# Designed miniproteins, single chains, continued (2): the designs that were tried, part 103

Each design is a single chain, and the fold is of that chain. pLDDT is the mean over its residues in the fold that is shown.

## One batch from the design tools (miniprotein)

Design m7569
Fold by ESMFold2-Fast:
Structure m7569 (fold): chain A 93 residues (1-93)
Amino acid sequence: KVEEVVKKLDEAIEKIKSLKPKSSKTQGVLDSAVKQIEQARKLAKQGDLKGAAEVLEKLAKQLKDASKKLGSKELDEAAKIAEEAAEFVRKAL
């Protein structure tokens, strides 16, 4: 199931990179989100699916909070992408 998880995380990274926010603050949050998903991808490749899920769950919550604070549609979409990825990794456990 590691291969399917890595593929799902690659798709999540691509989707977040396709988001084009108007503010540098929102872009910075999205750039950080990509790095956190890349870290989860590395953990998954090493067989640490639990660690990968925990990183993604924490990221989804952070993005949801940031979306609410900044009123950003792009951050709300990124939060949904991270949440779906976290659920997929949890289901793979």
Scores: mean pLDDT 86

Design m7570
Fold by ESMFold2-Fast:
Structure m7570 (fold): chain A 76 residues (1-76)
Amino acid sequence: SALPEVELEEAPEEVIEKLNELAKEYEAEPDEKKKEEIEKEMAELLEKLAKEKKGKVLVGWDENNQLKVVIAKEKK
């Protein structure tokens, strides 16, 4: 197997929803300064999630063009 043995946990629904809202705002925002603020908010959300869950946060796009977020932890 190409991947180490890890435990995958889905991110809280609130975090996934908020991240998708921010991504939508980013795409709709014409102002570069406001885009930078949105990017910072997204980064802070992901960093907080990683610290709270004590794992690596993985982000990807699903077939519906929505962000999926999972946390990878080493199995105990």
Scores: mean pLDDT 77

Design m7571
Fold by ESMFold2-Fast:
Structure m7571 (fold): chain A 81 residues (1-81)
Amino acid sequence: MTPSLEELKEEAREAIRELRRVIADPSASAEEKAQARRALRLAEEMLKVIEEAIREGWSIEELRERLKEVFQRMAEEAAAA
């Protein structure tokens, strides 16, 4: 089934909560915490876009276009590294 905007928002919130747990875990390595911080930034940006889509009444198609921009930027940054 195609996820709703509300389901995507809940998934993003769950991801953020889990990443914050890793960052706060005293047993997690410095590398694990660094990776979690990068993922947290991305998840927070995605959540903002999803919340804006819900607030403005965007279609799933409009959200998909915005997420595609984020994905493209990630691919460009990965290729540059």
Scores: mean pLDDT 76

Design m7572
Fold by ESMFold2-Fast:
Structure m7572 (fold): chain A 81 residues (1-81)
Amino acid sequence: ELFELSEELYKIAKKVGEKKKVLTPTEINYYLVEYLRKEKLFDKEDPSIVVLSEELKKVVGKDRLTLQELEEAVLSKAKKV
């Protein structure tokens, strides 16, 4: 299935080299993880937990969650095509 990224999610994806605004869930997850790695957003004490940047907080509305919860939240904010 294909999802259209919001402008804010597309800005994040472009920071890690994505050129498409319509992506599969697997592609969205790939760019999300690459963004998290580049910004060093994985919690130092528990790497299963992500500490969100201000940009991601605006998209998701949470300060901290697991990677799986973040993936689900991001997909819930993307428009299914």
Scores: mean pLDDT 79

Design m7573
Fold by ESMFold2-Fast:
Structure m7573 (fold): chain A 75 residues (1-75)
Amino acid sequence: SEIREQLEKNLEAQKKVIEKNKNDREKLEELLALLEKQIAELRAALEKEPSEELRLALEVAEEALAEVKKVLEEL
């Protein structure tokens, strides 16, 4: 799936940004807020119209959020 491949690339890119900023609390908190907003919007969209594309996007966003939270807890 082209969408799945693009989402996997986006996740890897996000993980690299998180790793680059692992000692920058301000940047990590900014990323956390952006991801929480994205997840809320994706959850709302899924409630209106369940789709596999939105479900995959939500899973990817939740994985990125977990990574940011983990790095913040290790600071």
Scores: mean pLDDT 80

Design m7574
Fold by ESMFold2-Fast:
Structure m7574 (fold): chain A 65 residues (1-65)
Amino acid sequence: MKEQNLQAAEDAARKLAEEGRLEIEERDGEIVVTTREDTYSARLAAMAIAVDYELAGIKARVVVK
């Protein structure tokens, strides 16, 4: 289960980063998901990625720029 959540988070993060929609950064053992779009869909996608990291046991948060 944790491995599946981590894989889902990494796959989604990679796809959206390749599309230029978000950035992923690791800071002091926490994953920071930064969205460049102030839209509902972008925020929802970033939150979904953060939740999958949290379910995998990794601290994560979302930042909007």
Scores: mean pLDDT 76

Design m7575
Fold by ESMFold2-Fast:
Structure m7575 (fold): chain A 70 residues (1-70)
Amino acid sequence: SMEELVEEGKRLLLEGQDIVIRLKDEKKKAEATKQLNELWKRLVDASKRSEEEVRRVIEEVKAFIEELKS
């Protein structure tokens, strides 16, 4: 359902936030914070459009988290 997809997106964004707040490099942290905020906005916008749009944002958040871990 849309609600379940949005909650999954929020869970992933909170996981990303936990990683970003622990970054020691101030420039990387600032850049990652901007990306995280943009992903939050895109999830909200996608939730007003379709489940497919929300799934695309979820995949982008997953890619963002994997980049942070690497």
Scores: mean pLDDT 88

Design m7576
Fold by ESMFold2-Fast:
Parts: C-alpha cells; sequence; structure tokens
Structure m7576 (fold): chain A 87 residues (1-87)
C-alpha cells in the first residue's frame, strides 16, 4: 500500500487528539487530497520513519480540531517540510 504511512499518520493524529477514529472510507478520501496539496510522490512520503510520523502528528494535533480544509492543508505542509528536512 503506497499510502500506508499517510494512513498511519491520520490514525495516530486522531488517537493523540483523543478524537474518534475516522472510517477507512474517510481516510481513503483524505489521502489523495493530502498528496496533491503536499506536491510529493508516494515514494517521498514513504521515506518518513515511524518517528517522523509521530512527530508530524504531534505538531499538527490542533489542526485535527479545526476546519477540514485548514486541517488537510496544515497536514500536507507539515509532511512536505519534514521530507525536505531529510534531504
Amino acid sequence: DPYAKLKRLLRTLYKLAGLELPSDEDIDKAIPVIVELSGLSPEEINSLSDEDIEEIAREVLELAKKDEVDALVGIADAIRERVEEKK
């Protein structure tokens, strides 16, 4: 699954935020939006470690409680910044 890291990120984010986990259908709908907004390939996103995923989730924790568009944009930006830092 080329989006396994993103699915882990979203599930970790909601768990840390103390929110109800989104359905698999809702996660599958969010993934292509986050990918498009990030401008990254699935390969670049999969370069993130489990530690990177947890750090991103903690950084964007408050965004999960905001408007859906702001949340998706903020998540995409955090992923992009972390990937660029590893280059």
Scores: mean pLDDT 76

Design m7577
Fold by ESMFold2-Fast:
Structure m7577 (fold): chain A 77 residues (1-77)
Amino acid sequence: SLTVEIEEIDLGEATEEEVRKKAEELAEKLLKEHPDASLVDLGSEERDGVLTVSFLVSIPEGDSTRLVYVRVKGKIK
């Protein structure tokens, strides 16, 4: 079976560096907590002054898979 978890984090007004660093820290935390997990995708998009950094982690759970999709956004100058 497949389970999907979506987490959205809004930093409000932030620098590009702060948004990217927060996403990196969250991805590293998930991979440390789940040694058999894999980072499937990592991307970024800027639209109308808002930077969104997103990533997807695949976590094996026996014969099933848990997908954790995280989006970190911030309004950059």
Scores: mean pLDDT 85

Design m7578
Fold by ESMFold2-Fast:
Structure m7578 (fold): chain A 109 residues (1-109)
Amino acid sequence: MEKLKELISSGTLEDMEEFLGRIDEVNGLDDESFLALLDTFLANKKLLRSLATDEKVAEIWAEFIRKLSGKKAQLLAKKIKESKSTELYMALTSFDGILTTALAEALQK
């Protein structure tokens, strides 16, 4: 958990790619641990702004979201609906909704 949170918080493309590589670890988390990881992600305003402005960052995170299990995708979708974040809204609507498309695909599992 701590290493996963560190990778989200670092903001480097290298650490984002390493986080994507740990998708099996993320899918193996219990719901409480996964929700704590999502809270870390959603609190990172710098990362959310990068998702809205940097297409490479958006593509990495879209691939990560697409690889989530159906159960994890459902938990993410619920957190997004409950969020009042302007930065999250901008991220979800940027790059023709690449993140929302990835989430929709993960939810079909």
Scores: mean pLDDT 82

Design m7579
Fold by ESMFold2-Fast:
Structure m7579 (fold): chain A 66 residues (1-66)
Amino acid sequence: SHMARFEAALARLLAFFRREGVTAEQLAKVSDEDFRALAETVLGYPLSDAEVRRLRAALIAELERE
């Protein structure tokens, strides 16, 4: 499902950014294209523009809560 795919991608990217010590502020300064390239590399599959925007927003929100 879209929900399961999104949640799995979010969890995997969140674990990656936490391990690398990336802050919400740093992630917010990255372009959508640079975020896409990094996210697609970590996940191992291509992302749509909508998935890129949604994942980036959710990751920033989760990192801000920590």
Scores: mean pLDDT 86

Design m7580
Fold by ESMFold2-Fast:
Structure m7580 (fold): chain A 77 residues (1-77)
Amino acid sequence: AAALARELAELIRAGRADPARAVELYNALLPQSPELAALLTPVASLEELRRQLEGLNPNRKRLSDEELALQIELLSR
């Protein structure tokens, strides 16, 4: 879990050079956490990934790439 979350966070920080890989990593990460699997679903695009994670933060409708990457790293813990 931690290794997948870190790779995904690094891809997002790098400005999304490989959106297909980011989607693969996210969908592989979800089944490793039953809590996340209850709240989140597999995504088909990086934009869907972004919107699901933004939905977990009631104080912000849009997350920066750094904030999104930090949230993903926290999902592995």
Scores: mean pLDDT 72

Design m7581
Fold by ESMFold2-Fast:
Structure m7581 (fold): chain A 96 residues (1-96)
Amino acid sequence: SVKEKIKEAEELLDKALQALDAGNYDEFLRLMRQAVEVLEEAVKDKSPEAIKAAERFLGQLDIAIRRAEQAGHPETVAALRELRDRVEKLLNEAKK
């Protein structure tokens, strides 16, 4: 089920990125929060695949933060930074 959870998280991430490309920041944040929740379940097993998925999420959040900053969405930037901190905490806990 870890592989299924990783796939679910990645599918939610793909949908989130589509919403971001459409300029729908509210939908992007909603989908990203769902993706992170699924990712949390996957990383509990501390598998290399789950850790790699979490690292990909950090990279995509860093890109999304820059895009939101360039677009002038400070509230979205704040929410994305909170999500980034949450994913970073997951990685730190999984690597222990």
Scores: mean pLDDT 85

Design m7582
Fold by ESMFold2-Fast:
Structure m7582 (fold): chain A 60 residues (1-60)
Amino acid sequence: VTPEEILEAAEMIVNNPVLRRLFSVPSSANAETDDNLQFKAGLIVLDRGLKFLEDLAKKL
């Protein structure tokens, strides 16, 4: 496993329509507030995860 493979996998995950739908656009919404919280939480986790992976890959 190489640093570039890790970054490429992370980019594929972020750009994946399914994951984007989970965090950005839910397939069905029963509560708008809950959907907004889930979306924001997803963005925070993805942002921190990507930054961590980029830092790790660059450090290696």
Scores: mean pLDDT 59

Design m7583
Fold by ESMFold2-Fast:
Structure m7583 (fold): chain A 92 residues (1-92)
Amino acid sequence: VEELMKKMEELMLEINRLVREAQANKDDLEKLKEILERIKKLLEEMKKIVEELKKLNAPEDVIFKADLYLMSASSELLVLERMIARKEKKLA
């Protein structure tokens, strides 16, 4: 359980790093798409960890904290997807 939570924190840290990289490269559409795919992959890993914690009957507060990380990551993904869609529309 503790090892799974540590991995959730590490995945969230990586997502936060990628979000900062996206902000630094806001005008590079190809770079933004690469970052988006990387965040999607990390989000899938986070979702698998939440399911593992539930299967292990982890304490409710631990599952709640893991769900908060997943929600935060999902929110960051949505913001980046909207930014990319807006930029692609200008190029069409």
Scores: mean pLDDT 82

Design m7584
Fold by ESMFold2-Fast:
Structure m7584 (fold): chain A 69 residues (1-69)
Amino acid sequence: TAPTATDVEVLEPVGSRFAKVRATINGVTGEALAAVAPSGEVMVLNTESGDQGRATPEQAAAVRAAAGL
């Protein structure tokens, strides 16, 4: 099962399709980069651990709004 990003909190937008977020992935909470795919799906990457998770639909909407989408 692919991991899910939980407790996604948008910190700031970064460019046109990215946002800096705080999220929990595989039980690790930290700053991460959220990327909005053309499909509207949001992937969250913890840059320290390398863990990746998909945002829930609710959190994906918040990230898209922050990115101006």
Scores: mean pLDDT 78

Design m7585
Fold by ESMFold2-Fast:
Structure m7585 (fold): chain A 68 residues (1-68)
Amino acid sequence: ELDELIARAQAGDVAALGELTKLYVEYRKSDKPEDKERAERLLSVLGITPEQLDAMKAGGLAGARALA
């Protein structure tokens, strides 16, 4: 459940934060409007940009540069 995962991550659960990151990447790659909306919500909760999240997923600054 997305809301439960968000609450756990905000409470400092590192595992939940990892799951949210994975879900964001999956939702962002989906063509479904509802999944894109979920990605935007996760982005807001995490307080980071899509480029920053993708860079972290892809191994830091090299990933961020690939998005340009």
Scores: mean pLDDT 66

Design m7586
Fold by ESMFold2-Fast:
Structure m7586 (fold): chain A 91 residues (1-91)
Amino acid sequence: MEVSDEAIEKVARIELRIAKRIREELAREGSEPTLEAQQERIARLEEELYKELLPELDEEAKLALEKIKAGDSEVQLKVYQARLELEEKEK
């Protein structure tokens, strides 16, 4: 099953929102003293934000997200490109 461009864009929007929220949280509370603790905190925040935003995704967008988590480079690249396009539109 091919993932639609619409599903790719929806995932890209969610990933941008998650990235922005993580940046804001890290700026507010500061960095953890170790790289491992920092990575664990980022992973926890990412899981919390995905859970919060997951209802905004339809079944195709959820499939795209699962493929990204499974290491599908083609889907990852398409989402990355969509993120760049969305960031450019915000400027």
Scores: mean pLDDT 75

Design m7587
Fold by ESMFold2-Fast:
Structure m7587 (fold): chain A 110 residues (1-110)
Amino acid sequence: GAEEGRRAAEEGAREGGPEGARRAGEKAAEAALKSGTPEEAGEAGSYGGRGAAEAGRRAGGEKGGLLGEMGGGVLATAGATGGASGDPEGAAELTRKGGEAAAKMVEEAV
């Protein structure tokens, strides 16, 4: 749940850039799947979004920060939407796809 999600955010931010954003999403999706509940899956997606935002900021400065925040918002929304659906597996898959979208947005900043 939350602990694994925070770790995903930290790892993504540490790597930075589009790959950092993608890693944050993938790790958040893994945490969501392992959490076993839709609410914890949504929380993991939120942490993944924070990692993606920070990865963008570190790679592209002000523009990277803006696009990273937009990508992070997509990732967090995907996790929350999956959580609301009551399907932990679906929440994990949406969180992973959100991370891919975040990576593309961060790529535009570089």
Scores: mean pLDDT 72

Design m7588
Fold by ESMFold2-Fast:
Structure m7588 (fold): chain A 87 residues (1-87)
Amino acid sequence: SLEDRLEEILKRAKELLDEESLKLVEELIRQIRTLAEVRPVVAEFYVDLLEGLIDAYEKGKISKEEVKKGVESLLASAQSLLARLAA
């Protein structure tokens, strides 16, 4: 389920990321849950992208700064989409 995937992402993020990056992941997960209520397929795409960032970082393919910037970009995108859907 989407929730099981989000719980696994959060568990991995807690083990791998610093406090600042973890807070961004937690906020993105909150935005994804809100999106799932109105646009479930779009929420799944955000989960896929977030999983991809965590996987790339865990495998040493991207830096700590790159994973943080990636999460910030996804968070900004999700917030912008939610604002547009509320208008």
Scores: mean pLDDT 88

Design m7589
Fold by ESMFold2-Fast:
Structure m7589 (fold): chain A 56 residues (1-56)
Amino acid sequence: TRRRVRRRLVTVNRRTGNMLTNMHNRGFVTPNEYTNVNNVGNTRGRLNMTMMRMDR
């Protein structure tokens, strides 16, 4: 059950993440806002974790 839900969430989130990245590049979203919005869309917060690790 979790595996199937996770795969679907990852696929859908990939498309949404691409749009968020475009908005960030356009200057519509600040880096902090970008990571926050991505974290809401992706409960695992993979992109947020990556940025946090690079910030550290």
Scores: mean pLDDT 53

Design m7590
Fold by ESMFold2-Fast:
Structure m7590 (fold): chain A 100 residues (1-100)
Amino acid sequence: MMEEIINILKELSLKYPSLSSLINLDDFPDAEKIVSDQLSLDTIIEKVESGEIKSIEEVREEVKKMYENIKKLFPKDHPEYKDAKKALEEFEKKLKELEK
């Protein structure tokens, strides 16, 4: 199951390159005050592969946290916000298929 989760995250990283790498917070005034724990799809994959994250629920929480961070930095009409929303929706759908 964790191998399937890693594959899902890798597919999402390829489909949504804007989410694959950490955001350069230097582009956002006071961003460090808003986003204290920066996440990307690649950092979540690394945490799963290293064994820091061991459960599906922990992966789900990290993906949701990434989305919440994007929502704090970008307006709803921004490409990064739209990509983060789509990635979360696709991730949740793929998780439901694995839980069957």
Scores: mean pLDDT 76

Design m7591
Fold by ESMFold2-Fast:
Structure m7591 (fold): chain A 76 residues (1-76)
Amino acid sequence: AAAVVEREVTEEVPRSVLAETRERLPEYIAEFRARHPDARVEVLEETEERLVVRITYTDAQGNVVVDTVTLVAVEE
């Protein structure tokens, strides 16, 4: 297929959850790449307030999927 699917997801998470996600990011990336060996994972921003990750992979239909996930820390 010749389709490119671009998606953006923004989630508000407690600051503690963002901190834990940042610490466990290598494990999450490894798990995702185990399911999608062709996946490219780019960390675009990594701060105490925000984590932005872009993931590019090919789905079961042969479409290129570009997911940008933004996690924003909220009070707690």
Scores: mean pLDDT 80

Design m7592
Fold by ESMFold2-Fast:
Structure m7592 (fold): chain A 106 residues (1-106)
Amino acid sequence: ERAREQLRRLLEERRLGALVAFLLLQAPDAPVEEAIEAVRELVALSLAGASKEEIIAKIRELFERLGVPPEMTELLINAILGDKEAQEKLAKLEEELRRLVEELLA
């Protein structure tokens, strides 16, 4: 599976809000609209059939612009590349953030 299928699975599982919350927690000074637009841009790029390399490059570019710490950006990229430890850490973080969004923010 390519990054496109992983992003589609994220959308299907309704984790879009969790990803936005993740970005805002890692870059608290970023405007909410810019975080949402970054996620939308990644989704649009994925749906247009962009390669895994193009999606990863775009993630680095957008996350650097938003002020996300490089360690957190690399965690997401490693999960996309199939690192099971990174996927497990990201999944636990996403579940916690989704619960927060559902209970307190959504």
Scores: mean pLDDT 66

Design m7593
Fold by ESMFold2-Fast:
Parts: structure tokens; sequence; C-alpha cells
Structure m7593 (fold): chain A 104 residues (1-104)
């Protein structure tokens, strides 16, 4: 259930990025995604009795998501279509990796 909410929100973020949504909306979607990821990683950390390790993994994932969003926004501002397409692909791959990790 939580994993499905993360998938839906990730897909919403990707669509918003492809449609050229405003920065404020993109950061709001990322903030919501980060909160759901925090809950998912916390529950996995408790389940596996590795709370610190999963908290560190969560932090690394969120930092990379922020970095990719910033690269996408920079590519959009500079009209760099090639870098934009590359960063969008990397973001899609990262979201898929996160979902696979959370699905067991």
Amino acid sequence: KLVEEIRELGEELLRALEEGAEEEKLYELLKRLSKLLGKAYEELGKKNKEERKYAQLYTARVLRLIGLLEEILLARRNGDKERLEEALRELRELLEEILEFLEE
C-alpha cells in the first residue's frame, strides 16, 4: 500500500517534470515523496533491526533525488535538451531502484 503511494507520486513527479511544471510544484511533489520514503525506510529498518543503516540509505536516496531534480531544472533553464533527457532517465531509473528495494 505505501509502496503503491510512492509509485503513484513518483510517476506524478516524472509527468510534472516532462510537462515543464513550475519549480514550486516540483519541490512540493519531491517533499511529499521524501516523506513517504522516510516512512517506508523506517518500517524496513525496524523489520530488519537495522534502523541506522536504513536511515542512512534513506538520506542518500533523498539527496540523490534532490540532486537530479536540480540538474533537470538547470538543464531546462539552459535549454540543454540532451542533458534534460539524460537526467530524466536517471531519475526514472532511481525511482525504479527504490521501488524494487521497497517491494522486498
Scores: mean pLDDT 86

Design m7594
Fold by ESMFold2-Fast:
Structure m7594 (fold): chain A 70 residues (1-70)
Amino acid sequence: IPPLQMSPEEADKLAEKAAEALKRGDNAEASRYMVEAAKAGGGSGKSGDVTVSAKREGDRLTVSASPLKL
């Protein structure tokens, strides 16, 4: 699947949903949204004090979240 099939706005929305899930303590849902954001070419999202950043480097998906409050 091409990394540019989704708009940057969609990737950012997925990262924001991941941040919201992390803030709620739903790690499983957060992981799904983070992976989708990374597959979309990378994005960033924020919910409260939780920020999620997703990045794609070739076949490698990198995701970071700060701070993790569960």
Scores: mean pLDDT 71

Design m7595
Fold by ESMFold2-Fast:
Structure m7595 (fold): chain A 61 residues (1-61)
Amino acid sequence: MPSNDEVLDALDELSDAERAAVHQRAAARLQAAHPGAAPSGELLREYLGLLWEEIERLKAA
């Protein structure tokens, strides 16, 4: 599982457009997985994991 620092470092390497794209994709995935969920630290951790996966996917393309 990625650390918060790893996710932030990876985001800093991206352009503004790339950061916007990975955030949009991660947010859409989180909403699809948890459509009625209340804000929590667990959702934040899941969101960071989804951001990492979208960053890795972007780098693999």
Scores: mean pLDDT 77

Design m7596
Fold by ESMFold2-Fast:
Structure m7596 (fold): chain A 59 residues (1-59)
Amino acid sequence: GKRDIAERIAEEAYEHAVSLGKKLKRSDLFRLALTYLDQGFSEEETLKILLDLVEKGLL
């Protein structure tokens, strides 16, 4: 379901954040991923958005 997809996206975004030396919460990334998926974004689109936000320091 959408929750399982959001969990995968959150983990990938979390691992990317850690690689950049950022301390983010998995639960915050999960809620953000779920929000985008609920708005009709795909798994790939949602992951790209979260990675971009992490890289730009908006997370």
Scores: mean pLDDT 89

Design m7597
Fold by ESMFold2-Fast:
Structure m7597 (fold): chain A 71 residues (1-71)
Amino acid sequence: SMEELLEEFRERLEEIARESLEKGLSEQEFADRVAEEMRRFLEENPELSEEEINKAEQIALEIYFEYLRKR
């Protein structure tokens, strides 16, 4: 389902954030990793509607700002 896909995407980004915090990655390095994961997600799910893509973008943005607060 879409909810499961978005939840898996969130979990993957949270894992990337955890690893990035452990490694002390810069803001730009982390942003690049998030962007790459977003591209992979969209390529694997070409059937996503514009609204669903927007939801994935909001998840990525939330994870990005949470990372900035925790570093």
Scores: mean pLDDT 87

Design m7598
Fold by ESMFold2-Fast:
Structure m7598 (fold): chain A 63 residues (1-63)
Amino acid sequence: MDSVRQQGLQQVQQAAQQGDLQRAQQLRTDTMEQVTDGLPVDEARRVADDFQQQADKAIQQAL
């Protein structure tokens, strides 16, 4: 698993814990764009889906 995905997830968790849901959502979107950049469509979809599930769970746990 690449370090960009891990760093993005940590940033989303921190923003959510601070109560800044707008920032958490933006970081989620930005990270998803970075981790899918340059990948084939099928692989990009799988990576995006996996990251979205992890990020959404992190936001929900912070609430």
Scores: mean pLDDT 78

Design m7599
Fold by ESMFold2-Fast:
Formats: structure tokens, C-alpha cells, sequence
Structure m7599 (fold): chain A 76 residues (1-76)
């Protein structure tokens, strides 16, 4: 349902925000990338979640990694 979908997206947004808060130095880079995606909120939130999971896994966030995640999110 749409209500369950929105709840899931909201939970992903909170998790992404919590994980990104541990890496504040990339926040500006993430914000600029999200502006380029034309503000499709669901895609933006999915991308934030994907980036946050990579940070948690100990991966270095680079512009190249962000481009890869952007492609994956846009293919959803």
C-alpha cells in the first residue's frame, strides 16, 4: 500500500540521516548530487540509504562511488 511504502521510505530516510551524520564531511557532496537528480524524493531517499550502507560497510565515499549508486537508484 502507499501508506506502507511511505512508512518504509521514512524509515530509510531516518537511517540514512543517522549514518550520514557519522560522516558530516560528505554531506555537501551528497546534497549536490541529490539536486542533480531533479528531486524525485523516493529516488533521493533510496540513494541516501545506499550511500549510508556503504559508509557503514567501511567504504570510502568518492564521487565515483556516488555516480555508481546514482545509476543503480535510477535503474529502480
Amino acid sequence: SMAEGRKRIEELRKRAEELLARQPDIAELVERLLEHLGKDLDMVLALQHAIAQRILAGEEISPELIEELEKKVLEL
Scores: mean pLDDT 61

Design m7600
Fold by ESMFold2-Fast:
Structure m7600 (fold): chain A 83 residues (1-83)
Amino acid sequence: MEEKRKELYEIANRLLEKYKDKESVTFADLDDEEQEMAARLVLLYAELTPDKERQKRILESMLKVAEEKGYEDIAEKLRKALE
């Protein structure tokens, strides 16, 4: 659990360092590699979230974007997490 929190912070810090001057960033604004990184961040955040409804909403939101953009590998991971 602590290792997952460290990974979450490492990914978050990397993305924040690149986008620190932007007030908001959407998933669609990210490059393919950054989108995979963001999906990993969302999966970790959802895993560590005690609110199951909030966890489900986060995963569903990301899945919708992944399916819309045709990111098959990401969509498969998110669909499995929603099972």
Scores: mean pLDDT 70

Design m7601
Fold by ESMFold2-Fast:
Structure m7601 (fold): chain A 96 residues (1-96)
Amino acid sequence: MTLEEKLKRLIEVLQEAKKAVDEALSREDNPYLRKAKEYLDKAIENVKRALETGDLEYVKEAIENAKKAASYLEQAGLTDLAQRIAREADEVEKLL
């Protein structure tokens, strides 16, 4: 599996998580969901920049922001999404 293929898998899970967070926030305001959304948006942007430029700095920032998003998702009770994001981020990190 190439770095590009792993980044595409990571962004897919991040985008799925963002949809779930947006839906949850439409029902109730939750500070952990607000923070999860912030870091999901940052991670998605970093993955897009990494795919466009090949710059490993964006890959590292994507991993860090994805892991922060996963932590906040876990605190908000979205444990399965948190674990999936952490797993895909670890798979990207192993290729660095």
Scores: mean pLDDT 89

Design m7602
Fold by ESMFold2-Fast:
Structure m7602 (fold): chain A 71 residues (1-71)
Amino acid sequence: SEVDNLQKMLNDVKTTSEKLIGDKLDQLKKLYNEGKISKEQYDQQLKQIDLLKQQVQTLIDQLQAALEKAK
């Protein structure tokens, strides 16, 4: 059903994005704490991750709205 398909897409986006963003943040923090990247590189990567979070949230909001309409 459309409801089942939208729910699966929503769950996949949430699970996949949370893991990917979490792993990237952990790696980035480790590299910065070990002095392997500059503060400028760290700040730039954090900004890119924040933009990705905003894009993912927009997609989640769109999928949730579609799911509510399909119910």
Scores: mean pLDDT 86

Design m7603
Fold by ESMFold2-Fast:
Structure m7603 (fold): chain A 84 residues (1-84)
Amino acid sequence: EDGLKAAIAAAYAAGKAAVEELGENVTISNLKVTIEGNTATVTATATNGDKSLPVKAVGEVEGDKVKVKTTVGDKEREEVVEKK
């Protein structure tokens, strides 16, 4: 349960960050999801035209919250999502 919630939060954060960095016409490829206990790692490649950037998001469940760290290329961001 916790790992799946972390994976969903991480995947959503990764997709949102890729769109924000590369634009709405971004294509996602090489998607990989790894779940380990209460932690999930999502990796993918985001491409728009001639630009291609690696995307990585790590979600970790802490009580009723999920903390997500997302990296697109060299840009890093953190989000906190409420767990249901």
Scores: mean pLDDT 78

Design m7604
Fold by ESMFold2-Fast:
Structure m7604 (fold): chain A 54 residues (1-54)
Amino acid sequence: SANERQLAIREATLLVLQSELDFAKKYNIEVPPEELEHIKKLMEELKKEIQKLK
């Protein structure tokens, strides 16, 4: 269904974003503060939408 597809896409996107942040932290790659804030806000929105779709 459309909801199952939307859930899968959001869960995959959240995993990718988390992996990017984990990679940057592990290898001491500097992420600009403003970019980090935008990523965190997007992840929060994705988590909320995932909860709504479940």
Scores: mean pLDDT 84

